# Designed miniproteins, single chains, continued (2): the designs that were tried, part 16

Each design is a single chain, and the fold is of that chain. pLDDT is the mean over its residues in the fold that is shown.

## One batch from the design tools (miniprotein)

Design m4519
Fold by ESMFold2-Fast:
Structure m4519 (fold): chain A 87 residues (1-87)
Amino acid sequence: SLLDELLARVEEAEALARRTGDLEAAMKSVMNALLSTPAASVEEVETVVARTREIARRLAEGADAETQARVARDLEGLDAWLAERKA
């Protein structure tokens, strides 16, 4: 399913972020996957966004304040994008 494919992309992005420490690149990878999957339903997208938020918050724990602020801003942008898609 599209949901399973998108969740697999989130898991791959998490694994790469843990290896490289590049949370920004991992977040962009997830966003690109969402933007490249316009056929996904709002419900499927909400599920992927919720999973992405949980993982991103956990990975940002122990990061410096600047990285934490960037992740928070990226998550705000993701929430805003989802709100537009639901409108």
Scores: mean pLDDT 82

Design m4520
Fold by ESMFold2-Fast:
Structure m4520 (fold): chain A 72 residues (1-72)
Amino acid sequence: RERLLEELEEVIRRLAELEARSKDLEIQVRLSLEIMAASVTKLAIEKGTISEEEAREEIRRLRERLAEIEAE
């Protein structure tokens, strides 16, 4: 489970770096929403409210969204 938290923190850090460098309001809003979603997933992992399998799926979706935003 600790590995999942490390992966999630890496995704959050990358999203935050993109937000800090973005000057486009639409992209900033999208990044803020993704950071919020990642933070909710992190909290769920820490509280044990989701399974390891569910956590992996959420992280996969977040990575896909990150890649989409990076492509814009």
Scores: mean pLDDT 78

Design m4521
Fold by ESMFold2-Fast:
Structure m4521 (fold): chain A 74 residues (1-74)
Amino acid sequence: SMDEEIERLEREALRLYTLAMQAAAEGRRDEARRLFDEFRRVLEEMISLLPEEKAARVRASFDAFAAEFEAVLA
């Protein structure tokens, strides 16, 4: 179902974000950026399946995650 697909994409996005943050903290900058780009792509896929209200909340969450990621890379 669409709900099961959304849950799957949410879990995959969280996994990729966790791996990107770990890579960033370890100084693996190129790997961290690649993983974060994959995270963004998975979130965009999930957003395409969500109603606009929920999509807006995910976009806001993404902006926060992006800010955290850039801070760890600095």
Scores: mean pLDDT 88

Design m4522
Fold by ESMFold2-Fast:
Structure m4522 (fold): chain A 91 residues (1-91)
Amino acid sequence: KNELKIEHATLVYILQEVLELEKEDLSEAKKLAEQELEEEELRKLAEELIKRLEKLLETTDDPDTRRLLENYILILENILKKENLLKPIPL
């Protein structure tokens, strides 16, 4: 559970930024911060956030915001690639 804390915290942060850009309430991010997520739930959330970020990127004219969105997508793609999300085999 603690091994996923960095990935979880990163997803919470990116979700908060996405919600602010979408001008939505931050309750979803607060709820996520208090949850213990399983590996599959973290992957689904990362995939959802990538789709939301790509949609924002297509409609955003501000270069600083575009760069920020592209960076978040890269971070989320890196999380999805990490084999460290696999549960260790108990010995």
Scores: mean pLDDT 73

Design m4523
Fold by ESMFold2-Fast:
Structure m4523 (fold): chain A 81 residues (1-81)
Amino acid sequence: MLSDDAALDLMEKLLKATESEDPEVQKEALLGLLKLAKEHPKLALERAEEIEAAATKLLSSEDPEVQAAAQELLATLKEIK
C-alpha cells in the first residue's frame, strides 16, 4: 500500500484530474479516488468535502460510466463516515 504522504499526493493529482474535459480521464480519476478511499479511509475523510464536491459535479456527466463511478465513490464515502 502507499504511504500516507504518497496517498495524499495521489489524492491531490486525482482531484485535479476530475476537472479534465475527457470522460475517460474523469472516470480513471474517480476510480482512483475510490480505491484510495477504501485503502486510506481516514485520509479520504479528511478531504471528504473536496472528494464529494468532485463526485457530485460528475454525476451531471452524460457518460454513464463516469456517473456510475461518481455514485460508487459517494456511496463509499458515506459508508466510511
Scores: mean pLDDT 82

Design m4524
Fold by ESMFold2-Fast:
Structure m4524 (fold): chain A 82 residues (1-82)
Amino acid sequence: MEEIKEFLMKELGLDEETAEKMAELLEGLDKETLKKIVELLKNNAPISEIESLTKNGSEIRKIYVDHQIELGVEQLREVVLG
């Protein structure tokens, strides 16, 4: 779990809380599968390709996309709200 969390933070730029949530869905997977999932997320691959590697593929992608949107919203929030 901790190794997966650190890997996600390093490779995807996730914050600790988001990486922890995603790591829970990736627990029990081998390192090679984890690396493939990360590459698929980074390359905006179809959900079906991620689902072929893990039953939680759609949820993992949702967490990643939601985090990317949240980062964009936080940047706008700081500009608008000070």
Scores: mean pLDDT 74

Design m4525
Fold by ESMFold2-Fast:
Structure m4525 (fold): chain A 88 residues (1-88)
Amino acid sequence: PEFNVEASEKVRKLNLQAKELLEQARRAFERGDYETALRLAQQAKELAQKALELGKKYGVSPIEEMEAINLLHEAEKLIEEVKKKLAE
């Protein structure tokens, strides 16, 4: 079935931004900068959530919807790992 091409492009751009922020968050985590890692991972989560909301509202490519779900999961996992380190 056809999907909304314009909405799919917007979701793809949000996914790319979330992925870049998540990569930066992981690098911050690796160097022990947990406050920066938490902030960047939370920003990545927000963008992935926006991508999923647009996908549900307008109907987007299943590939982009799955990417947004995966990015949201990875961001949430990193947030929990960072919170565990900050609680030490």
Scores: mean pLDDT 87

Design m4526
Fold by ESMFold2-Fast:
Structure m4526 (fold): chain A 85 residues (1-85)
Amino acid sequence: SSSQQRLLELLDKLKEKTKDDKEIQEALDKLKEAVENNASPEVLREKMRELLSLIYKKYGDDDEILQLLGDLTGAFEALLKELES
């Protein structure tokens, strides 16, 4: 879906901006894998919550990362709406 593709593109952008942060890279890879493997909405929400928690903890003062996270959250909500329709 276009929402899935948009989410994956945003995950890759966030991955490039956090390249040296192994913990964030692992959380991003887990969410990306869940999306690519057509995981349930419950699993997708769990992986997204884990990623959000880590980003707010480590990058809560980084306006560029937070803006990208906002875009990511929007794309994620669009994907869930498609899956639950």
Scores: mean pLDDT 86

Design m4527
Fold by ESMFold2-Fast:
Structure m4527 (fold): chain A 73 residues (1-73)
Amino acid sequence: MKKITGYVKDSNGKPIKNASVVLKGTDKGATTDSNGYYELEVDGPGKLVISYIGYETKEVEFNGQSELNIVLK
C-alpha cells in the first residue's frame, strides 16, 4: 500500500476546498482541506477521479508517484 498526497487547485492557482478525490472503480476517496490538500492510500497503478461543483471532472492516471497535484478547470 502506497500513500499519494497532493493539492487540488483551479487554473489560477487558488486552492479548492471540499473537492472529492476518488480511486476510480472503488469507494475509496478523500476530500480536500482548506489548502486543497488530500491524502489517499492506493495499491498499484490506477486513476483518480477529481470532482467539484462548477468544474469539469478530471481523471488522472498514476503509476508510482507519491505526489500528484491536480488543476481543475
Scores: mean pLDDT 82

Design m4528
Fold by ESMFold2-Fast:
Structure m4528 (fold): chain A 71 residues (1-71)
Amino acid sequence: MHHMSAAQWQQNRNIWADTLLAQGLVTPSQAQQLRNAQTPDEVNALLTQLNVSDAAVAAVARAIRAARAAQ
C-alpha cells in the first residue's frame, strides 16, 4: 500500500466530515469527531455507530476520489 501523508489523511477526514454534515447525516459534534479521527479504523467505527447508509458512504468515497483527482 502507498503511504498516505498526514496532510492527505487530514484532508480525507475533512471531506468525509463536510460531506456527511452537508447532507444532514451527522451532527456538527459527530462531524468534529470524524475530523479528529487518527486512523481509518476510527473513521469506520464512527460511521458504523452512526448507521450511515450505503448511498452516503458511496457519496463520500466519490468526493474523496474527486478531491484526489483534483490534486
Scores: mean pLDDT 69

Design m4529
Fold by ESMFold2-Fast:
Structure m4529 (fold): chain A 100 residues (1-100)
Amino acid sequence: SVEEERARLYALIDTAPPEAARLLRTEVTGALSELERLGASEEDKARFLREVIAVLEATDLSTREGVARALAAIQALLRETQARLGLPVPPEVEMVVPAF
């Protein structure tokens, strides 16, 4: 299921312009790695991927505004998934400060 949903999501991402596709793929890969690191099940990861697919299917990935909204939605869905599963969220303070 996770592999099938991942393949479907990546095929959808690859319809975006190359730069946008790279950003979206990086965000999804990072989110999945974080969920796996925190011990999320395959069912939890598959649900997260289905929720991301639903957002991307409703978003115009050909526009800068659409891509920005999709990236924000992936981050929001990751936070919602972590909260729903009671997974620990590490402090981001030391990793966000260098973004200048």
Scores: mean pLDDT 77

Design m4530
Fold by ESMFold2-Fast:
Parts: C-alpha cells; sequence; structure tokens
Structure m4530 (fold): chain A 110 residues (1-110)
C-alpha cells in the first residue's frame, strides 16, 4: 500500500541518517564535500517526503515520489562511481541504502 511504502522510505531515511552520523569522521576524512552533499540531500528528501505525506492529491504525491526517486538515483550513480574508483566500502554501503530508497519511491510514483 502507499502508506506502507511511505513508512518504509521514512525508515530507510532514518537508517541513512544514522549511518552518516556513525561514519561522519570517516566520511569527513575521505570526502568532506560528499559529506556536505549527503547532508543537503537528506534535508531535501525529508522535505519531499513530508510534502508527499501531507498532500491530499494523488498526482502530486506521485510527482513528489518521482522527485525522491530521481534525486536518490543521481546519488546512487555518484556513490557507485566513487566505489569503482576508490574501492572504499563506505561508498558501496551508502549506494545500497540510497538505491533502496530510490526503488521504493519509484514504486510509490506508479
Amino acid sequence: SEEELLEKIEKLLKELEEFIKEHEEELKKLDPKLLERLKELEKRLRELLKKAKESKDEEERKKLALEISLEEGVAVVELSTQYLLTKEPIYKELAEIEAEISNLASELAL
């Protein structure tokens, strides 16, 4: 259901936030600009999710879900590219969480 998908996305966003907090010093040392971009992305995704939950219009909810999916898709490509170049496991772990959020948001947009 739509409600179950929204709850799963919210749970994964929380898991992503906790992962970033736990690995903040490692990320800051490895790629401080990426850390800033990840924090900015998290804020944008939370606002999009909030708007989707508050919207009474089905088409607006689908549009917001598509925006979440597309933003996360860009992050997945960037993180996967960094993993390929550096072989640092943290990029792969971040990409996997971001990909799951993207996939769930894509399902919600259908």
Scores: mean pLDDT 88

Design m4531
Fold by ESMFold2-Fast:
Structure m4531 (fold): chain A 83 residues (1-83)
Amino acid sequence: MELIELRKKALELTKKAKDKELKDKALNLVRQGYMELGFSPLRIPTDEEILERIESGVVPQSRIDKALEKAKEAIRLAEEAVK
């Protein structure tokens, strides 16, 4: 699933990040993506929880699209933070 793969990539890149400010901004975008799916920012959901929430049909497509865009932006910032 694209959202899960983008999330994993963003989190992996943030572990290699040299710029703390860009790293923190990327992590905040990942958390905002979870919030678009209805998860709490206080806990990181598992891949299984993300799949279950999306497959249940309770999340509007517009929120899934916003989560995807936030994951893509998080990757962009995390890649910049690694440089």
Scores: mean pLDDT 79

Design m4532
Fold by ESMFold2-Fast:
Structure m4532 (fold): chain A 75 residues (1-75)
Amino acid sequence: MLEALVAIARAITRAGRALTQAEVVEATGISRATISRMIKAGLLREEDGLLLPSPRTREEFDAVYAAALAENAAR
């Protein structure tokens, strides 16, 4: 679950916009079933077909964004 959340956060960061479930599946290879389970668990939310961080995971999304930038700078 955490690795899937990290991959989704990185995909959204690279796109610079909210992504649909289909776009996330194509970009990350994470199944729609996994995304649906994350929405049901409150880790993600879906509004107008777009995937967004939930209030519960906002800090984790911000941390993943910072980590992704640091990892890219280190390579």
Scores: mean pLDDT 68

Design m4533
Fold by ESMFold2-Fast:
Structure m4533 (fold): chain A 69 residues (1-69)
Amino acid sequence: SFDADLSDALLRMWVAVERDPEKRARLRAWADSHRGQVLTDEQILEGMRKHGVVPPKLDVPVAELIERA
């Protein structure tokens, strides 16, 4: 669905900005395991934490990042 596609796009954006290749690979594998599922922001953040990625504090709204993706 459109919402699932948006969740996937947001998660893929976070994978793309992760500079540590090991953390990026782990986050990507987690993302792939949930492909096609509608994930909440909380579920995405929990997945990031589980794989050792600290979510950056945004100085811009999430909606602006989605618009750029």
Scores: mean pLDDT 60

Design m4534
Fold by ESMFold2-Fast:
Structure m4534 (fold): chain A 82 residues (1-82)
Amino acid sequence: SAAEEEIKRLIVELAASMLAAGKSREQVREFVEALAKIYLDLSEEELEELVEEAERRAKEVKPFSDEQINAKLAEMTRLRLG
């Protein structure tokens, strides 16, 4: 669905921001898995694809502020419920 694809995009953006902030790949993988468990039903392969996309994007993004992170989490919740 369009909502599912947008949630995946938001997860990738948050994960890329975490990598840009210096978080380890393992910490980011755990974060992606936790969010996917709440908002999506994804396979291990699909989770790995999101982390790999985040690694590609991390070179082109600046770390998000706490306010930006909270805004993106709120948007994912809105997409899941609406």
Scores: mean pLDDT 84

Design m4535
Fold by ESMFold2-Fast:
Structure m4535 (fold): chain A 69 residues (1-69)
Amino acid sequence: MMTPEEKEELIDRYVREALERGVRTPEQLQRFMNELYDELLKEGYSEDEVHEIVSRTSQRIAEAIRERE
């Protein structure tokens, strides 16, 4: 089980990574989220933890894109 602090740190890193890689469109976001989902499952995180991390990461990326224009 991840601590809330570890979860936030992980989400922050993935949000930064996605924006740095130039994720700007819904199609690019979906591709990034699919890759993240598969990677976290392979790392041994529970399905519930993976869904939470993916959902929150996706939301933060979408918000950051909207804020930019």
Scores: mean pLDDT 79

Design m4536
Fold by ESMFold2-Fast:
Structure m4536 (fold): chain A 90 residues (1-90)
Amino acid sequence: SLSEAVRKIKEKADEKIAKTGDKKYVSVYTALVLLAIGGLIEAELYRKKGDLAKAEAVLKEMDEVITEILTTEFGVSEEEVKEILELIRK
């Protein structure tokens, strides 16, 4: 679920703050959550219009941006990123 994905992303942010003392990871976490919510809402709006191809394109772009941020800012592995993305879509 999205709630479970949010919990996992928060745990990564909290770990980075504990290791670095840098509160910027609160902002990174917030941006990731808003990006996930926004992508899901935009995809649902396209589904309501019957544009399933555009809905899937929005979700793929969301997945790509979230992957980049999780790997570059939090050092999350590709396997764990995949698990988080699956939770966002469920």
Scores: mean pLDDT 87

Design m4537
Fold by ESMFold2-Fast:
Structure m4537 (fold): chain A 99 residues (1-99)
Amino acid sequence: LEAKVKEAERLAREAAEAARAGDLERHSELVKRLVEMIAELYEKDPKVAEKVAEAAARVITQEHYAANDPSTEPVPEEELIERTRERLLGLAKQLAEAK
């Protein structure tokens, strides 16, 4: 499942780059692709989907810290990763169940 983890990490990085460039449409499309990928994995193996969502959440969290304004205190990394993972997995579950 290393290949699926790498794909999710790539989508997360490209989404962050699109957001920084102000391309909100591309950002939305990349996030949708990421969620759809996790949803497909969830239908086949929920544990795999959880691992992929965690990998994507880690990349998203690292991009958040890299863009952090010195005037703001960052959320603890562990908490932000967990919340982001839960959000991605939640969206993926909703999408999978909508079929």
Scores: mean pLDDT 75

Design m4538
Fold by ESMFold2-Fast:
Structure m4538 (fold): chain A 79 residues (1-79)
Amino acid sequence: EALSPEELRRLAREAAERAIGLLKKTPPEKKEELKEKIYQDLVQGERRYPGFARLIAEAAEAMGDDELAALARRAAAEA
């Protein structure tokens, strides 16, 4: 069954909140590895559900996290 636009936005917001939390807790020496993993997950998510990475970028911007927003925009462009 297809996700509604409202459900997709909710899932994207929750995913953004989790990613931001992980990035804030991760020490600098491991942050680059985590960012690459998040990037690949975002690319795959966008390919599976078109618009998902864009919605995560919008949610990240609304929460003031430019780092995740930039990653999600790159992932949307690559997908």
Scores: mean pLDDT 83

Design m4539
Fold by ESMFold2-Fast:
Structure m4539 (fold): chain A 77 residues (1-77)
Amino acid sequence: SAAAEERLAELGEKARELAQKLLKTKKESDLEQLKAVLIEMARLVAEMKGASEEELKRAIEQTEKIAEELKEKLKAE
């Protein structure tokens, strides 16, 4: 739907702003905010495509794994 497409575009813009902020701050709290937006985008995309609960769960788990790897890199600095 047009509303879902608009919401996805808004979330995408918010994710870009949070990613730019994370590059400057390198704070775990900013990474957690970015992760939350990315998970919301994954849920919305899954809903728009009629993806299974299992596919959505895998997408969320992969996003969380990537966030954890980034968190470890932030700690190593």
Scores: mean pLDDT 82

Design m4540
Fold by ESMFold2-Fast:
Order: sequence, then structure tokens, then C-alpha cells
Structure m4540 (fold): chain A 66 residues (1-66)
Amino acid sequence: MNEELVAKVRALMDENPEYADEIERLMVRAYLNGVDVNELYELIVEMHEAGKSVEEIIEKLRELAK
């Protein structure tokens, strides 16, 4: 796991505590559905750095968690 990616996702969750549990749950679900964990962290960071809202990131994670 890339420590920089983990730190960035943790910071996003800390900044959005109302969404932190939802993000963690969806990441775990997507991982169980076969999505690589590094790809999940990269996706979240890429979307956040592109200016996507936390709600948009959650929507994308929901698609991967199906």
C-alpha cells in the first residue's frame, strides 16, 4: 500500500467525518467484490484532486460496491 495515498484518503475522511463511515464501508464492499485496494485509494485521491465533491466520490464507490 502506498502510504501517501492512505494518508490523503484518511485526511479526506477526517475533513468529512459525517461521510467517513460510509466511505470506509463502501471501500470494504468494493474490495470484497474484487476491486484492488490500491486502485480504490488512487481513485478517491484522483477524484478529490480533480475537485469532485465527497458525494460524487461516494456515488462512484457505490457503483464499485455493487
Scores: mean pLDDT 81

Design m4541
Fold by ESMFold2-Fast:
Structure m4541 (fold): chain A 86 residues (1-86)
Amino acid sequence: TVERALEAYEIFQKFLKGELEQEVARKVLEELKADPKVADAFEAIGVAATLGASEEEQREIARLAVEDPEKAAELLGKLAEERRKK
C-alpha cells in the first residue's frame, strides 16, 4: 500500500541520517518489501534519487509507484530528461 511504501522511504531516510542502525533498517525494509508493490516503489525511489530528485519528488514517486505505476514511470522519464539537459 502507499502507506507501507512511504514507511519504507522514512526508514531508509532515517538510516541515511544515522538515526537507525543498519541491521534494524535492513530487517524492517525486508519485511515491508515482502509486498511487491512496496519493493517496486522502493526501486523507483532509488532510481529517482540517482537522477537528483528532491525528497518531495522521491515521496511522490513512491506514492505513484503504488497507485499508478504508469505515471511513476512517466515522472521518472521526465527526471531522466531533465538530467540529460545541459
Scores: mean pLDDT 74

Design m4542
Fold by ESMFold2-Fast:
Structure m4542 (fold): chain A 66 residues (1-66)
Amino acid sequence: SMEELLARLDEAFAASPEEHPGEKAFAALQRLGVSLNAEELARLSKARSDEEALAIAREILRQKYG
């Protein structure tokens, strides 16, 4: 379910050691087996906080699997 997928994203994000929020979210999405295009990567690279990066990652998941 989407709820289970979002919960797995939260766990993977918390476990990711990267300091940059966008890189942290990218690592979490990679662990879930999610492939990203250049536009999605660019959006994550501009995230300035964990909250911003998670919001972008959640929207990517909803667009692909929601």
Scores: mean pLDDT 86

Design m4543
Fold by ESMFold2-Fast:
Structure m4543 (fold): chain A 83 residues (1-83)
Amino acid sequence: GVTDEEIDRGVLDIVRAVAVWLIKQGKPEEAAEFAIRVADRMLAEGYDPALVAETLRQVAEDFEKAGHTEAAERLRAYADEVA
């Protein structure tokens, strides 16, 4: 069956996909806010801070590749506070 670890990784993949979709809609501030708010909720629910921080850094790389450096830097700064 599906394990809790597989569910956690799947949820993080969905978070990344939604954040990238918001960037493609021309909403970098909303994309960064979404990623941070979801990260806060995941940490409150007991997700591994290292996995949450790694996901935020991956999303930041996606933002930077899309030309949204300020949004990427905001996510990296937040990830550094997490882990």
Scores: mean pLDDT 82

Design m4544
Fold by ESMFold2-Fast:
Structure m4544 (fold): chain A 72 residues (1-72)
Amino acid sequence: SKEEIEKIKKEAGEKFENLLRENASKLSTQQLEEVIEIMIEMSKKMNEAKSPEEAKKYADEAFEKILKIIEE
């Protein structure tokens, strides 16, 4: 449902905000810009998502990409 997609968006936003709070001091300006670009792309894809499962997939993919940047 649309409400389930909105819940996933909110949970993803909170998860990414916490990740940035914990890791921002360790990231270069370039890494931070890459993280922001990934979050923007995730947001666009989630807005076009047709199911909660699809929205969760986009959030999970974005999170994995961000973790790889943090890990180098």
Scores: mean pLDDT 80

Design m4545
Fold by ESMFold2-Fast:
Structure m4545 (fold): chain A 76 residues (1-76)
Amino acid sequence: SVDELRQELNDLILRLQSGEISADEVMERIVEQLRRLGREDEAERFREKWNQAKTRQEKLAVIAEGMSALLRAAEG
């Protein structure tokens, strides 16, 4: 459900903030979840954006966009 996905994404953000999980690991989980939702083209696009991101700010922006895309994909 979308509510379960929101909880999982919130848990990922908390782990990222605490240093329990890396930004690369968060991005891999976003890409994997997009693929599981049948959004392969979008998953590949976010992987490309991640590889092109140079600064911490750019990387965090890609994670935020990816999480938003996951929520939209889960809603339909």
Scores: mean pLDDT 84

Design m4546
Fold by ESMFold2-Fast:
Structure m4546 (fold): chain A 110 residues (1-110)
Amino acid sequence: SSAEVKRLLILEGASFSVAVIALTVRIKTTEDPAVAAEYRAAADLLQAITDQIQDAVDNNSSIDDVIALLNAIIARLQAALAATTDPAVAAILQRQIAQLQEVIAQLQAL
């Protein structure tokens, strides 16, 4: 149902927002400017994704369109994961990829 699609997207968007907060804490507490720059790049990516998920909710996107969007997001996160050398960034990206794969599985079961 449309309500179940929106519920899954809102909860996943909230998960990304929590990840952005975690990266913001790391940006403000790290003394290494290069590490801070990597955390900012990751936070900016996750914030852009949060905005895309919110747009899908607001536009009442179909299940097929949502699955296509989430697969595109997973590809972006996998590219970011391959580019990072920071274990904290890698852990956050891996967790978000796994959660998105679970959301896609739940959407496919609707």
Scores: mean pLDDT 91

Design m4547
Fold by ESMFold2-Fast:
Structure m4547 (fold): chain A 65 residues (1-65)
Amino acid sequence: SSVQQQVQQLRQQGLQQTKQQASDVANQGLDRGESTDDVGLRVQQLVDQGNQQIQQQVQQLLQQS
């Protein structure tokens, strides 16, 4: 079904975008001389936010189907 295909695309695109953003945040933090612990917390928050956004978009599609 088109809904299942859109869910798969949203999950794949969202995960790829979150990975890119997490990598960028980690590299920028380390380049600025931030601690690995502080950078790790920031990366974790970004990943958590990305996962929540993907879940919200998936639920929205499922409600509209």
Scores: mean pLDDT 82

Design m4548
Fold by ESMFold2-Fast:
Order: C-alpha cells, then sequence, then structure tokens
Structure m4548 (fold): chain A 110 residues (1-110)
C-alpha cells in the first residue's frame, strides 16, 4: 500500500512539474497551494521542488485513501479535486489526471 501510494504521489508530482516546465503553471501558484512563501519556492531547484511536491502529495493521497477505507467517498473526492489541485492552471488537464489517480486509489482501498 505505501509503495503504491508513493508511486502515485511521484506520478502526480511529475505531472505538476511538467505543467510548470511547459509554462502552464507558475511557482507562485504552487507556493499558494503548498501554503509556503513564494520566495521559498522561487529559491528551490526543480529537484527540491519535485521532492517537496512528492511529500505533500503522499500525505494528501494518504488522507484520501483513509477516507475511502472509512467509506467517506464524497469527502475523499472533494479533498482530491479541491485543495490538492492548483487554484490556477489547466483545469481540464488537472481534473482528468486527478480522476485517474482517484480511480487507482479506489482500487487500492478495495
Amino acid sequence: VDEQLEALAREWAEFIMELLRKGKLSRAELAKMLSLPVSTINRMSDEELYELLVRAYYEGLRTVLQLLQDGEYEEARRLLLGPLLPIKGPHEELVAKAEEIFARLREIAA
């Protein structure tokens, strides 16, 4: 379970880093999502930011998985599609990737 969860967190983090590299998402939006100062995020290397995102998503996805195991399907879905998504960015692409991850989390929870 933990290995599968870490793999999903790394996949999600890489997707976000790709959006950042393509200019579809800004470091300022990531700072807001992570509740960190913009100056802190702007001083990070891409590798440091990637590892920070992996840790943040691991904890978030772990909470989603726990809600799914507790039968709290709607709350799990709200968490994944709400605070775990950047507020500004390619909404359709972000939602599609989140739905894919949610389906895989449901399989892990079963």
Scores: mean pLDDT 80

Design m4549
Fold by ESMFold2-Fast:
Structure m4549 (fold): chain A 70 residues (1-70)
Amino acid sequence: EVRKEAEEALEAAKRGDIEKGLREAERALQLALDAGDVETSREVKRAIDALKRGDIEKAIEELERAIEAA
Protein backbone atom coordinates (compact mmCIF):
# COMPACT_ATOMS: atom_id res chain seq x y z
CA GLU A 1 0.00 0.00 0.00
CA VAL A 2 2.72 2.54 0.99
CA ARG A 3 4.75 1.67 -2.12
CA LYS A 4 1.70 2.01 -4.40
CA GLU A 5 0.80 5.49 -3.09
CA ALA A 6 4.46 6.60 -3.30
CA GLU A 7 4.62 5.35 -6.92
CA GLU A 8 1.42 7.29 -7.76
CA ALA A 9 2.92 10.41 -6.13
CA LEU A 10 6.11 9.94 -8.18
CA GLU A 11 4.20 9.67 -11.48
CA ALA A 12 2.13 12.75 -10.62
CA ALA A 13 5.29 14.73 -9.78
CA LYS A 14 6.91 13.65 -13.08
CA ARG A 15 3.84 15.00 -14.93
CA GLY A 16 3.98 18.29 -12.99
CA ASP A 17 0.68 17.50 -11.25
CA ILE A 18 1.62 18.99 -7.89
CA GLU A 19 -1.89 18.74 -6.40
CA LYS A 20 -2.17 15.00 -7.10
CA GLY A 21 1.49 14.41 -6.19
CA LEU A 22 1.00 16.09 -2.81
CA ARG A 23 -2.26 14.19 -2.14
CA GLU A 24 -0.74 10.79 -2.94
CA ALA A 25 2.45 11.59 -1.00
CA GLU A 26 0.42 12.62 2.06
CA ARG A 27 -1.48 9.32 1.79
CA ALA A 28 1.82 7.40 1.55
CA LEU A 29 3.15 9.27 4.62
CA GLN A 30 0.07 8.37 6.69
CA LEU A 31 0.32 4.69 5.68
CA ALA A 32 4.06 4.57 6.47
CA LEU A 33 3.49 6.17 9.89
CA ASP A 34 0.64 3.74 10.64
CA ALA A 35 2.95 0.83 9.69
CA GLY A 36 5.81 2.14 11.87
CA ASP A 37 8.06 2.47 8.80
CA VAL A 38 10.31 5.29 9.99
CA GLU A 39 12.67 5.25 6.98
CA THR A 40 9.91 5.44 4.35
CA SER A 41 7.98 8.07 6.35
CA ARG A 42 11.12 10.25 6.51
CA GLU A 43 11.70 10.09 2.75
CA VAL A 44 8.02 10.76 1.95
CA LYS A 45 8.00 13.74 4.35
CA ARG A 46 11.04 15.16 2.52
CA ALA A 47 9.22 14.69 -0.80
CA ILE A 48 6.13 16.51 0.57
CA ASP A 49 8.32 19.43 1.73
CA ALA A 50 9.99 19.57 -1.69
CA LEU A 51 6.60 19.55 -3.50
CA LYS A 52 5.38 22.40 -1.27
CA ARG A 53 8.49 24.42 -2.23
CA GLY A 54 8.03 23.61 -5.96
CA ASP A 55 11.31 21.67 -5.99
CA ILE A 56 10.15 18.95 -8.36
CA GLU A 57 13.59 17.40 -8.91
CA LYS A 58 14.12 16.95 -5.16
CA ALA A 59 10.58 15.60 -4.73
CA ILE A 60 11.22 12.95 -7.42
CA GLU A 61 14.52 11.94 -5.77
CA GLU A 62 12.91 11.54 -2.33
CA LEU A 63 9.90 9.63 -3.70
CA GLU A 64 12.25 7.22 -5.51
CA ARG A 65 14.09 6.65 -2.22
CA ALA A 66 10.78 6.11 -0.39
CA ILE A 67 9.72 3.49 -2.96
CA GLU A 68 13.07 1.67 -2.50
CA ALA A 69 12.66 1.77 1.32
CA ALA A 70 9.04 0.56 1.28
Scores: mean pLDDT 83

Design m4550
Fold by ESMFold2-Fast:
Structure m4550 (fold): chain A 74 residues (1-74)
Amino acid sequence: MEALERLRNATTHEEAYRAADEAGRELEKRGKNGEIALGVAHLAIAVSKAVGASGKEAGELAARAMENSEKNGL
């Protein structure tokens, strides 16, 4: 997914949030639970920001969370 790749390559928290929104919309268009995946990604980014992690770390964690959410049918 192009949007997940953008999320993995985000360098700021703002870029990570925007890429997560795009990935969530792409999943919804494919009949997946994009809303749930987006929620998990937003939580991952928020927690990363709260613990002082970089935008790149936040993006990588959020992308992994979205991929695992889709894989596990959440």
Scores: mean pLDDT 78

Design m4551
Fold by ESMFold2-Fast:
Structure m4551 (fold): chain A 81 residues (1-81)
Amino acid sequence: NKKELLLFIRKKLEENGEDKIYVAAMGIYKKIEKDPSVTLEEVEKQLENPSKEILELALEYAKENKNEEVIKTVEKLLEEL
């Protein structure tokens, strides 16, 4: 179950040409690590319209990995909330 969610998110990170989907996927990935009750339906919902919590988790992940492009994208998405 969780392995399938992580593989789905990883595939989206590899295939997406849209920064917002990439950012949402990163945040969801970090959320799944902390909360094993996350469902595929919730993942799809967050990919479509990421919550502030998911964007903040994505920002934390991007900063940990020093990914400046993702950091910039997340900050822009947070500004639009």
Scores: mean pLDDT 75

Design m4552
Fold by ESMFold2-Fast:
Structure m4552 (fold): chain A 69 residues (1-69)
Amino acid sequence: DAAKRVHELYERAKETGDGRDMGAAHQLAVEHGVEALKASDYENAREVAEIVERGRALGREAVAAERAA
């Protein structure tokens, strides 16, 4: 369950203070798909999915702006 893994990694990041676990949580969210994580009951998984979606949206906007400019 990717949502559970994202939740566990986010919790470990809080426990250890290590950005490595946060990075792993983001990577799993990108790989598994933010839609599945957003549908999960894990608050941390939903939060990470929202952060990833926001980043993707900003990236798409930047590419569109470059081509429009």
Scores: mean pLDDT 73

Design m4553
Fold by ESMFold2-Fast:
Structure m4553 (fold): chain A 80 residues (1-80)
Amino acid sequence: SNILKIVSYEIELVGLETLIILAKRNKNLPISDIENQIKVIKDLNAELSKAFPNDEHVKKLIERGKKLIEEAEKLIEEQK
């Protein structure tokens, strides 16, 4: 289902946003948890890009995901 794929992606974005908030509050949070969630979102970005190559709404969701990945990757780098 197209709706279920989009909803699944939005749930995973909330997961990454939550991990970013937790990592900012507790700098001892395992980096591997954030890295694993980044991988999940990257895999879903690829799936959505294949399923909806010309959908403007999906493109905007993917761009939101990319920005969250960039924030998470910067947070990981700052903790090294």
Scores: mean pLDDT 82

